# Designed miniproteins, single chains, continued (3): the designs that were tried, part 95

Each design is a single chain, and the fold is of that chain. pLDDT is the mean over its residues in the fold that is shown.

## One batch from the design tools (miniprotein)

Design m11312
Fold by ESMFold2-Fast:
Structure m11312 (fold): chain A 61 residues (1-61)
Amino acid sequence: MTDEDMIAALEKAGVSRAEAERIVNAPVWDAEQAALLRKVGLARVQQSRDAARELAAELAA
């Protein structure tokens, strides 16, 4: 799934393109962003991002 696919899915869910681009380009996703992505059916992409976020948190600790 490309970044454009994620933006398109978020727009279809009622998110503006500017906000969708902000979410997709965020280095880590907060709980609200993760919940939104799960809701629009991007679970596999969310899992990959959650793994990257866990690694980033471990490196910051």
Scores: mean pLDDT 65

Design m11313
Fold by ESMFold2-Fast:
Structure m11313 (fold): chain A 74 residues (1-74)
Amino acid sequence: SAEVEAKIARLEAGVEAVLALAREWRERHGASDAAVQRFLDHAIAELEEERAAESDPRVRAHLARLIAQLRAEA
C-alpha cells in the first residue's frame, strides 16, 4: 500500500540521515569517538522498539535490515 511504502521510505531516509551525521562527526572528531557510538546505539535501540511494536511484516523486514546497517556502522 502507499501508506506502507511511505513509512518504509521515511524509515530509510531517517537511517540515512543518522549515518550521514555519524560519518560527519567521526570525520570532524575522530573515527573512535565514543559519542558517535552512543548516538548509533540510541538509534538502534529506537528501531528495535519500533520493530517489536510493528505488525506489518514488510515494515518489520525493512526495520531488521536498517538495524543491521546501523550495527555495521557502530
Scores: mean pLDDT 83

Design m11314
Fold by ESMFold2-Fast:
Structure m11314 (fold): chain A 68 residues (1-68)
Amino acid sequence: SIEEYIEEVERRLLALYLEMSPAQQAQLQALFAEKRPQIEAALAAGDEETVRRLLDELLAQAEAIHAA
């Protein structure tokens, strides 16, 4: 389900966040603040495809921040 996928992504993001420097954590927090209203709007619209895409983009960007 989309709810299970959200929980999986949240778990993976938390794992990355805990391994990040304070500067990387600040970057991820800013990214999440930007993406959050888009994800919430897609969820409210029942657009599960857009929710999955936005979550995948968020996770990929978080992994890129962590790798830097």
Scores: mean pLDDT 87

Design m11315
Fold by ESMFold2-Fast:
Structure m11315 (fold): chain A 73 residues (1-73)
Amino acid sequence: SSLEKYLKELEKRRKTLLTVMDNGLADSVEQRQTVYGEPPPDPAELEERRKRGEEAVQKSLDVQLQDELKKLS
């Protein structure tokens, strides 16, 4: 079904967005250390940033799913 295909697409998007987020976080940390000479951030702060990013990704995908379900209803 089109809905099943869309759910698989959302799962792929989630994995891609999480990878982009993790790479972006790593790049941001490296840039701040290399360009600005900042010390490495607290591991606990990095974990919180990662969790917030993951929650934002999930919330975005949930909105996309709800919008698609409304179109199919």
Scores: mean pLDDT 77

Design m11316
Fold by ESMFold2-Fast:
Structure m11316 (fold): chain A 102 residues (1-102)
Amino acid sequence: EEERRQELIEKLRTLLKELGLSDKVIDWFVRALSKDLQGLEDLIKRLEAIKKGEDVKKYRPKNFSGQDLEKALEFLRWMLERLGFSPEEIEQAIKLFEEIYK
């Protein structure tokens, strides 16, 4: 389990770096979004789809609305500001999160 989790974390880091995120933002995403093995696998699949230009809506939870996304993005921005991230780093994180869950 831990070996598989580390493999997925490294794959996640590589994908986020290729999408243009700073190392500080990548470290935060790994800590905040890597809650369980299935969640890591699902996130990696969505990021790979985004990188390929594929429609990520097929990975969207059935009950996840545009209003839920907007609230999540507002909360993420609020939290990252309080953690001392730069405006540029915050906008990178917000934009990627929006692409993952829109």
Scores: mean pLDDT 68

Design m11317
Fold by ESMFold2-Fast:
Structure m11317 (fold): chain A 70 residues (1-70)
Amino acid sequence: MDAVIRRTARERGRDPEVFLKLVRMKQLLLDPANAHLSLAEIAYRVGFPSLATASREFRAHFGVSPAELR
């Protein structure tokens, strides 16, 4: 039943380092030279532990998922 604190922390806990990783991920997604890379490969290259984590943070920041932007 302690999901409320975790959810609130996720909404408020956007570190500048996460933002920089998301900006780099967006640049890699929009670069046609990287069209051969999967979303998971791009997420790992910018330092996210999983595509699920990267997709959630990306959507929270840019309003769209990486798959929608691709």
Scores: mean pLDDT 71

Design m11318
Fold by ESMFold2-Fast:
Structure m11318 (fold): chain A 74 residues (1-74)
Amino acid sequence: SMEEILKITQEEAEKMAEESKGKSKEEIRKLGEEAVRNVLKKAEEKGIKVTPEQEELIRLLFETEGQEVLREQE
């Protein structure tokens, strides 16, 4: 369900935000890609199908999170 996908996404976003502290833009981007993969893996383990459109939305959410971390470093 979308609710479960959002919950997994929230967990990975919090983890990404913590790991992104003091990192460069390139490192934060790599952490975002890893977070997307982790969401997809956890959803699959729970039998939840993620559509390509949902995957793109998740990717955009992690890109936004990365931008917020960079802004806080300034």
Scores: mean pLDDT 79

Design m11319
Fold by ESMFold2-Fast:
Structure m11319 (fold): chain A 96 residues (1-96)
Amino acid sequence: MKEEEEKEEALIRRLEEIYRKAGVDVSKYKEEELREKARVVRFATLGLLRAARAFEEELIARGRTDRRPELELLEASIRNLEEARDDDPAVSAALA
C-alpha cells in the first residue's frame, strides 16, 4: 500500500543492520526515517556506502581481516541500490 515508503524503510533497515555489525554509528539513518528525506537518504546512502567500503578496505589492508563480512555486505548493498535504480519503472511513476 505504501510501496515507496516500504522500499525506503527496507533500505534504511538493511543499512542500519550492516553498520551495527560493523560498529558504525547509525543515528543519522534513524532521523531519516521521514519520508520527505527518503530520496535524499537514497542518494546520500550510496555515497556513504562507498565511503564505508573504502574505510573497511583500509582496515582490512591494515590486518583487520575480521572486517571482510562487512565489506561484502557493503558491496552487495551498493550493487542492489544501483540495480534498483535501473530496474524500477515505478520510480518514474512515483516521482511524477
Scores: mean pLDDT 60

Design m11320
Fold by ESMFold2-Fast:
Structure m11320 (fold): chain A 58 residues (1-58)
Amino acid sequence: GGDAVGAALAAGGALLRERGVGLAELSPQEIRDIGAEAGRAGGLSPEAATRALLTAGV
C-alpha cells in the first residue's frame, strides 16, 4: 500500500543521501542492496522497493 511504499522510499532516500549519490550513479548490485534495505523498512519485497525507488526518480 501507499504507506509501505512511502516508508520504503523514505528509507531508500536516506541511504542515498548518506552516500551522497543518486540511484543512476550506482551499480545494479548496489541498487538491489538499497532496495533490500528500503524493503525491510517499508515491509515490501526487495524487488517492489527497488522499483518504487527507480519510479520515484531518486
Scores: mean pLDDT 78

Design m11321
Fold by ESMFold2-Fast:
Parts: sequence; C-alpha cells; structure tokens
Structure m11321 (fold): chain A 69 residues (1-69)
Amino acid sequence: SSELEEIAKKVKEETGVSMEAAKVAAQLVIDNNGEVTEDLARKLAEETGLSLTKATMALYVAKEELEKL
C-alpha cells in the first residue's frame, strides 16, 4: 500500500537501514496496530539481519510515521 511505502521511506531515511528492512519494519508496526514490542524487534532482527538495537530504532520510527497518517 502507499502507506507502507511512505512509512518505509522515512524509516530508511532516519535509520539508514535498507529499503527491504524498512518495509518489513513498517509492515510489522501496521499489523501490530502501532505497538512496538520486544518480540516484534526480535522478529525484525531475525528476518533482516539487523541488530536488536537497530531493529528497535526502525520500529519506533515506523510507529511515529504511522501516527502521523
């Protein structure tokens, strides 16, 4: 969706993660109704190879952008 792409673009710009990782982060936050959890951060890290810290940062950026929509 256009919302997913808009959120993912901002995640990439703010955190420096790949566009593919940013899209996964955006989708996980959308599917979890904007809630960031430790399980979500672990899932993102496992799917993308990001560190847990970087995955957490990406999810919080996605949450902030989703709240603006």
Scores: mean pLDDT 87

Design m11322
Fold by ESMFold2-Fast:
Structure m11322 (fold): chain A 74 residues (1-74)
Amino acid sequence: MSNLEKGKELADEMLRRVRELAAAGDVAAAMEVAQETGRKLREIYSKLSEEEQQEFEKYAIPVEREVLALILGA
């Protein structure tokens, strides 16, 4: 699996977990998941080519915006 594929899967997993935790009212756990996974995503991003970084940003920015909205909106 490529670093790009790993990053996309990890972003999707983060969103799923944050949605579940926010829906359960566990904002603290949702924040922890977002922070820990965000760190791993930054590590993956630093290993991507410029072209892969652009593709990843198109995928990840909407996910990050939704995660932020769920945490701040709860």
Scores: mean pLDDT 83

Design m11323
Fold by ESMFold2-Fast:
Structure m11323 (fold): chain A 95 residues (1-95)
Amino acid sequence: SPLERIEELLRQMEQSTDDAEFLSLVLQITNLLVDYGLSVSKNPEQFKKLASHLSPEERTVLALLEVSKSDPELAKRLEALVDRLIDLLNERQKK
């Protein structure tokens, strides 16, 4: 499940004191979301083209929108995990 994998990575981020590890975990979460969005897309080539013109943050939004087309309940749960990711990024910047 993408939910379980992202929750595990978020727990690792909460415990991380190394900036390189923290950033690697952020990239792993964003890549998991994009890969999942691509895997459920009805038009993967168009998804890839759109994603190539977007920032990592915008790619995350694109992936959530793509998931919501096939599984809106899963998309809402993933949005909650993305909110936690943003909170952890903001807390890290204060340190």
Scores: mean pLDDT 83

Design m11324
Fold by ESMFold2-Fast:
Structure m11324 (fold): chain A 67 residues (1-67)
Amino acid sequence: VSEEELQAEIDRAMALIIRSVTLLEASKAESEEEKRELAEEAIERLRKAGFDQEIIDEVREELEEWL
């Protein structure tokens, strides 16, 4: 496995973890507004961490679907 392939796998795994944690936190939120804020914060964290736009878009779509 190449360094490039390993990094891509790590990035995808991290994105899945952030998504799952965000969904869990959103399940405790009292309002729809709080859920949206949590989703946007998660996306902003991925963007600042330098994740690929394709991965960010996948996470955004899943959060929008489940929130």
Scores: mean pLDDT 76

Design m11325
Fold by ESMFold2-Fast:
Structure m11325 (fold): chain A 85 residues (1-85)
Amino acid sequence: MVTAGAVAEAVSMFSKFGEEVPESREVAQDAVDRIRQGLAQGYEATLAGLEKSREKAKETKNKEKLLEVIDEAEELLRAGAAAAA
């Protein structure tokens, strides 16, 4: 199970990104919604949600910054899951 702390940090990262980069707020919020939905369904569902957000990010004008945040969030979630094992 993904720890609540790891999920909260990932959500916070996307929320901060959307606040700092308003033009990417919609995509950042989509990623937050997918993480929250995935938390109810489990770790694998959370990662699948982030992968979907990554596909949307590739089509955005700020793709480099948004992909970096997605990569950092995925690494944080994977590290949290590994530490819980």
Scores: mean pLDDT 71

Design m11326
Fold by ESMFold2-Fast:
Structure m11326 (fold): chain A 95 residues (1-95)
Amino acid sequence: MKKATKFAATSIRMIGLGIELLKLGMDEELVDKAIKVDVDAWVEIAKILAEKKEIGLVKEILDLLEERKEVASKDEQEKLDKAIEEIKKLLEEVS
């Protein structure tokens, strides 16, 4: 039950963050992929946000992916680990 609750909560957070990103003028196709848990789309969004100096939103994406990893399948965890590492490097370059 707790794991299912975390899954639902992270899914809701992805949708909510996606709506915020759309309001900021983020590409609709990228946001659609990201809310469907396309991890590469989240990395692309993080790079765009870093260029815009939206560091707080990049950190929110990082936190979201780390929480999603706790409830993800093993295959998804591997993709999430790579994305988390890329976003951490991105934050080091812009912080």
Scores: mean pLDDT 83

Design m11327
Fold by ESMFold2-Fast:
Structure m11327 (fold): chain A 63 residues (1-63)
Amino acid sequence: SEREEKVKRLAQLLYNAGKITEEQRREVIALAEAGRVDEALRLIAAALGVPVSRVRAAVDSIP
């Protein structure tokens, strides 16, 4: 889905910015590819120390 692709792009951007580890990036991508988008968002939120709502807003801002 478009949301799954945006979550994967966000994970790649966060990894390139040094904000998450390669292990965290791979896990987020695997969850998104499995359709487990809410779990992927919670993992990003936990890794960054931010609310899940902040991560959802970031995903929605990706073109």
Scores: mean pLDDT 88

Design m11328
Fold by ESMFold2-Fast:
Structure m11328 (fold): chain A 98 residues (1-98)
Amino acid sequence: SIEELYDRVVDLLAEERGMSKEEVEKQLLAFTKALLDTARAYQAEGRELVVDGKRFTDPEEFVIAVLKKELRQLAKVHGVELSDEEIEAIAKYFVEKA
């Protein structure tokens, strides 16, 4: 399930950073909220939202793209195999929790 994939990501970050799961979840929530606020501010100012040369008109889709890139890198570093579909589902779940 999406919740199980989310829990696995939180566990990996907690072990990597020597933090509690609760602390990691707080940091992930704060990071996602900061990204959403920044994306919305950029859109309001007429600034382009771009990730890897792709433009976005929706701040939430932009944040999902940023989170997907970060999750893909995390999975690669830790040798965890996650499909593009699973990565997208986790990224959307992060935005939903924010």
Scores: mean pLDDT 83

Design m11329
Fold by ESMFold2-Fast:
Structure m11329 (fold): chain A 96 residues (1-96)
Amino acid sequence: EEFIDELTAPLSPEAQTVLTRAINAMYEAYLKGLTEEQAREVAEKALDEAYNILKKRFSKEVADQAYAEARATLEANRDKIISYVKEKAEKLKKQR
């Protein structure tokens, strides 16, 4: 997806993984018809899960940096990300 590729391009590979997991969790929540509040909660859980995976596989330092980069990007682009995932979910619902 061009938007996701552009959004994640300046990030480390680890931060790309964290942010992509959060965005995918939000997208799945909207596909299930969950509210924005519920989608946000699911995205927060996905961020925490990705952080723990990175901490286990690499180090706390790598996990901390990746989480900080992903969080900053998510906060700076929150409205655009929400619009993107809602539109993508809406299009898929019309095809199925």
Scores: mean pLDDT 80

Design m11330
Fold by ESMFold2-Fast:
Structure m11330 (fold): chain A 77 residues (1-77)
Amino acid sequence: MDKFIEEEVRKFEEFLRRHPDDVEGLSKKMKELLEKVYKTGGEAAARELADKMIEIIDRMGADPTLHVDIAVYMTIF
């Protein structure tokens, strides 16, 4: 995993840890991070970030509707 993707993964995990019930804020944060990673590394990097965010959502027991949001965001690329 590239260092820039690792940093965005950490930002998402920290936000989720601080705001576990803020589904709207989490969804917005995921979109912002995916757009940033896409601009830097293209579709492949965005997919890698998406996969890591899904792993974190599942591991931390976050709202499963966030999986749907990630899938929708990935159709934009």
Scores: mean pLDDT 81

Design m11331
Fold by ESMFold2-Fast:
Structure m11331 (fold): chain A 75 residues (1-75)
Amino acid sequence: MGPDDVVTLRTRLPASHREAVEKLAEELRRLPGVLSATVEPDPEDPSQVVLTITTRASAMPAVAEALRRGLTPLL
């Protein structure tokens, strides 16, 4: 995988944690190489939200670290 390749990550999280997930998405958008980070309600399950992150492969280590820190307290 090249450093300029684009990677899309999706994860489903409880809607009860929506505010924390939205803050995480805002943090992810500030990382160099992240193209987008969005939080949307899951239309099939109102108890869930979907976090979608589109990033350059070169930004993956920073994205993975931010996800680990942000998602650990939400599990």
Scores: mean pLDDT 80

Design m11332
Fold by ESMFold2-Fast:
Structure m11332 (fold): chain A 77 residues (1-77)
Amino acid sequence: MKEAEEKVKEILEKIKELQRWAEANPDEATKERGREVQKEIEELFEKLPPEAKEELLKQVEEMEKEVKERAPELRAK
């Protein structure tokens, strides 16, 4: 599982960077950059074995939860 472990790390790093970048640059996040990064993340994710996908999804769910709660607060007037 060496390759799967490496890909999981890469995907997590990309997701973290995307979320952090989106919080700082909301306009760009909904633009080209966000779309491109999401595409790459999806491609990498599909190449993972099922077990690695489940592990990654759980971590992504936690990250999404944090971003969802934070992002509305940050954008709120």
Scores: mean pLDDT 67

Design m11333
Fold by ESMFold2-Fast:
Structure m11333 (fold): chain A 69 residues (1-69)
Amino acid sequence: SAAEIKAQIQELILEEANVTSQIMLLFMKRVEAEKKGDVATAQEYSEQIQVLHDRAAELDRQIAALREQ
């Protein structure tokens, strides 16, 4: 039903907000590592950020698909 689709979209939007918050925290940690010259640690955070960006893109695709129903 339309109500069920709206509820699913709302859940995905909340998940996307949480992913965005995680990216922001990891970005701050990466900047701190870079300032300390911890190249390996900064690279690990960059890899984690990339995984979360991929997750956000997947959530965007799911939301778009539900909106087209």
Scores: mean pLDDT 90

Design m11334
Fold by ESMFold2-Fast:
Structure m11334 (fold): chain A 82 residues (1-82)
Amino acid sequence: EEEKRRLAEEGARYAAEYVEAKRNEPDRPELATGYMLRGIGYAADLVFKYKVSPEEAQRLLTEAARGLSEEARRVAGSLAAP
């Protein structure tokens, strides 16, 4: 459980970095893309390594993004869902 929580927290953190990079660094789209790919990597670990359902992974990522901007929470929730 502790490992799953940590992966969700990292995924949510990268979702927030992605949102900030898109807003503050539009001249460097590779920065936002890098953050998004890292976030997806943590979500993939939840689903494939820890066998968390995509629905539960989305819940964990959204929960970990609690206290972040609404946009960051939406991005975090989307990392494990289509």
Scores: mean pLDDT 81

Design m11335
Fold by ESMFold2-Fast:
Structure m11335 (fold): chain A 76 residues (1-76)
Amino acid sequence: PLVGPKQEDVDLAKKLADDLEKSLEEAKKNPRLGRLIAAIWVQKRKFDKALAVAKAAGVSDSELTSLEASIALLER
């Protein structure tokens, strides 16, 4: 879900999720924003990019596993 604590973070994440390179750079600097960016890539069905951004954001193994499971369900 794209429910962030601040609307400005959601808007910024949507803007950054238009470019993988920018998404990766920002996710490394801001893990919270990186999670939002990854969620937007999932919504765009760009699953490889979503996983790359989530890994760059340093999300926990459990969060990464949940994201991978969600992607697997969407690919079916």
Scores: mean pLDDT 75

Design m11336
Fold by ESMFold2-Fast:
Structure m11336 (fold): chain A 106 residues (1-106)
Amino acid sequence: MSAAEGEEAGERAAALLASPDPEKAAEGARLAVEAASSPNPAAGEAGGAGIGTGLASPNPVGRAAGAAAAKAAIESPNPRARAAGEAAAGPSGSPAGQAAVAAALA
């Protein structure tokens, strides 16, 4: 994934994770984890931002998808994805995100 592809994927993931549509939110979660797994730092940053957007979503579907994305990133064998998931679910993350991270690390 190029930097431009990662940035576009992160922006698309953030928009999809804000959706009340479960299928769109799930697609956003997948794209955010994919971007966070990229060896490109810009793509990883965009992926982490997408996960954070999901976790902070005012709609419960987006929050659930964001929590699933954070969990998937933290459980990833990719250390970049893990760092992005942990950062998104950290002190600026939602309680649901923090709970998902705690469950993934147990």
Scores: mean pLDDT 71

Design m11337
Fold by ESMFold2-Fast:
Order: C-alpha cells, then structure tokens, then sequence
Structure m11337 (fold): chain A 68 residues (1-68)
C-alpha cells in the first residue's frame, strides 16, 4: 500500500541521522544526492501522490540539514 511505501521511506530518511555524521562532507553530499534521486524515482514509480512525494522530500531535506 502507499502507507507501507511511505513508512519505508520515512525509516530510510530517519536512518540518515546516524549514518551521515560518520561520513566526510564530500561523501555525505554524494550519499544524500543518490538517496534523494532514488527515493523520488521509487515514489513516482509506486504512484505516490505528488503532495506525498513533496512531503517526503521536504522531510529528507530537513533531516539531511540536521545531520550535516
């Protein structure tokens, strides 16, 4: 379901809080860029509403900013 897909993405986003601080700034930027691209592509492939995709991307940017 869309709910299960959203929960999966939110878990991956939350895991960034632990993983990003362990990386160099350059490594962190590459990981964040790749994850954002993969999440957006997967969310669109699963047919998530644009509003939900935007919400997930906004949460991703928030967590990425806090972790870096």
Amino acid sequence: SHEDVVASFEERIDSLRASIPELSPDEALEVLRRMREQMEAEARRHGLPEEEIQRLLERFEEVAREAG
Scores: mean pLDDT 81

Design m11338
Fold by ESMFold2-Fast:
Structure m11338 (fold): chain A 74 residues (1-74)
Amino acid sequence: SDVIEVYLSKAEAKDIKPGDRVRIEVPILNQTFTGVVEEVTEHETYVKLSIRLDNPEDAKKIEPGYTVKVEKIK
């Protein structure tokens, strides 16, 4: 699957919606990835994003539990 799931605080996710392009920084890999938000699932205390990566092969590099920083690309 070329889709990754990331978990953000509500403050981090406030400006992010389906269709937005995002940059994903993964400090443990010293790498930055890009993709498109497919789904935003709001929970009471957090937001889950489903992001389709521009390069499908990169999805296998990102393990569950890795700290990520997500920023919207204009």
Scores: mean pLDDT 82

Design m11339
Fold by ESMFold2-Fast:
Structure m11339 (fold): chain A 85 residues (1-85)
Amino acid sequence: SVPERLKKNSPDKELGERLAELYEKIVELLKQPKVDVEELIRLLKEIAEIHMEKAEIYGDEAERERARALAPPILAEAIEAIKKL
């Protein structure tokens, strides 16, 4: 793995920017008349992975809890919403 201290930007800034981009992509995806389930699942998994990475880097259990909260419940809700379409 690339050492975080060698990054030009701080790990927190880089991870925060990636999270913002992924949430923006989800918002745009959910505006569509037909939601791409495969893309939604991919984006949600990537968001959960970033929160888990933040938890490991900073030892922040709140970030770990965010990762746990995001993926399974939101995936279940998204899948159920799409089944009704």
Scores: mean pLDDT 65

Design m11340
Fold by ESMFold2-Fast:
Structure m11340 (fold): chain A 80 residues (1-80)
Amino acid sequence: SSQLQKIQKDTEEQMDKANMPEDMKKKVIQSFQKFNQDPQNQAVQDQFRQEITELILQSDPKGQDVLSDMLTRLEDYVAS
């Protein structure tokens, strides 16, 4: 859980630095919070991947980099 909290905090800081729209940041945080309820559940993981991928497609290049990095870090966490 401390690892997930760190990933969330780092992502929030990077989203701010990338100047991502407030509504987009809110959607990312909400998706992350749903994932945190049951991070080892395959269906929860699949839903999270789909939601973040859709947000990546709606983001500018800096936002895409931030969200892709977050997704990679969470995939590493799940694989552990």
Scores: mean pLDDT 85

Design m11341
Fold by ESMFold2-Fast:
Structure m11341 (fold): chain A 80 residues (1-80)
Amino acid sequence: SKEEVIRLVHEALDELAGRMDPELLELLKATVERLSEEELRRFVRDFVAWLRQEVALYPDDEALRRALALLEEALRLLEE
């Protein structure tokens, strides 16, 4: 469901909270809730692509790996 995808994206953003401004984090969470299913699919796909590169650059960063796992699950739900 869209609600489950949004929940997973919010959890992924929370894993990244230490890396971004708190106001930007809340803005991104609110923005994700307003996206259409097509826009949400594009957002999650692009976010997964970026996080895969970040995990490759910072393999010891557990928060990046957890965020990627959550977003890959969100993408899986959107591609079904």
Scores: mean pLDDT 85

Design m11342
Fold by ESMFold2-Fast:
Structure m11342 (fold): chain A 64 residues (1-64)
Amino acid sequence: MEEKEKQYKEDLENTKAGADKLIAALKAGVPMYVGGKPASAEQVAKLIAALEAVKKQVEEELKK
């Protein structure tokens, strides 16, 4: 039980750190590719919103 809880929290912290880094990179103008083509501004905005939603969910899980 301890090991599974520890791994779960590590996965959540890694997900939060990854989301933070990706959001920062996208806001800094790092190009994203979808299907081998540059992502549109709309796709980038949707991805940032999705990453912020994931970050919020992870923060809620970490509070439990």
Scores: mean pLDDT 76

Design m11343
Fold by ESMFold2-Fast:
Structure m11343 (fold): chain A 78 residues (1-78)
Amino acid sequence: MSPAELLYESRYLEAAELLEKEPALPGPAPADIAEAIVRLSQYRPGEPLVAGYAIAAFLYEKAGRLDAAARARERQAA
């Protein structure tokens, strides 16, 4: 299942965990879930996703995983 499909099912934690395992380019966090879905439609396994870690952090916050969100933000900043 793609990360965009996981967001349609509100499976935010699983989507965030998939994004953390993939290469990512720096970029801004999405404003809302709809924007995250649009950005994740560009997801390709093994290809760097623009703002991948920022999107993962946003999704971790939606799942209530604040520590994981902070970790993903640190990866985005590095």
Scores: mean pLDDT 78

Design m11344
Fold by ESMFold2-Fast:
Structure m11344 (fold): chain A 78 residues (1-78)
Amino acid sequence: MAEAAREGALAGGRNDVEKSATYARQAGGDIGAEQARKGAEHGPGFGAMGNSWGVAGGPLGTDESAEQAGRAAAETPP
């Protein structure tokens, strides 16, 4: 769970729409995947943020997963 959220945030930060959506879906379901895709299309930083919100808001998300994803996004080059 937390690792999938982190990997999704890293992919989103690198503007890898498909990979970000895949990890977000694993953690936050369809809503997570949709948010990750929309974020990634707006740019690297937005992609990471979208994924973090998706996994946090999904039934499989946790506060720890959201925090880890946010931290990972900050470490990801654009």
Scores: mean pLDDT 53

Design m11345
Fold by ESMFold2-Fast:
Structure m11345 (fold): chain A 95 residues (1-95)
Amino acid sequence: SMAHEQAKAELEKALAAIKAGNGIEALRHIIKAYNIAKKNNDERSKKAVEYFFERMAEHLGLTGWQRFRVGELIDALATDPRAAEILEEALAMLD
């Protein structure tokens, strides 16, 4: 579907931003992918984005209140080599 392809394209842009060290841009593209998926009731793409955030939160030890520490997530998206790996796992859910 066009919506599914658009959500996937945004996650691919997020992966490129992670690899370039651009954490803010990476997060913007992930949020865009989630919003596209929500608007189009694309459960597969929603689950891929939710998987990414859940795995990142677990990797960083972010639980409860700590999940709202967006700056720590942005820094990890820019610097943590695991961020690209987890997003590639999420992208594989769309194939």
Scores: mean pLDDT 85

Design m11346
Fold by ESMFold2-Fast:
Structure m11346 (fold): chain A 81 residues (1-81)
Amino acid sequence: SPEMLAETQKLVERALQLILEAIEAGVDQETIDQLQQQISQILQNIEDALAARDEKAYREERAQLEKKIAEMERLVEEAKA
C-alpha cells in the first residue's frame, strides 16, 4: 500500500532525527548503537511483512518501531535533564 510505505518512511525519518538528537544530547554511544540495531531489525521485519503481504505482521512491527521511537524520545529528554 502507498499509505503503508508513506507511514513507514515518516517513522524512519523520525528515528533518524532522534538518533542525531541523542548524539547531540550526549546519550551513551552503546545505548544508541543498541537502539540503531533494534530499529534496523524492525525495519527488515517490516520489509519482509510487506513482501509477504502480511498486514498483521506489518502492524505488529510498526507498533514495535513506534515503541522504539518513544524509548529514544525518553532517552533524549533524560539526557537533557
Scores: mean pLDDT 85

Design m11347
Fold by ESMFold2-Fast:
Structure m11347 (fold): chain A 84 residues (1-84)
Amino acid sequence: DALAALEERGRALVAERQPEMDAALAANLPAAEQQALLAGLLAEMWREMGFSEAVIDAYVADPLDPAARAALEAEAERILEAAK
């Protein structure tokens, strides 16, 4: 199952990056800096899973932008279809 494989890869990447995520959260940085660090870690994981740079950059720059979110969701469907 392509979705299961993608989720398993995502879990492995999260486990690999967990110390960096924990450090970012523990650093008690201002919310904007903490979000930027976490967004950077998520962007690296999404890049490794096959998301395009344009979609990652748009979503990381403004995660609340409906257009950026829609582009990310469309890219996720493309990756899942390609993996079938």
Scores: mean pLDDT 70

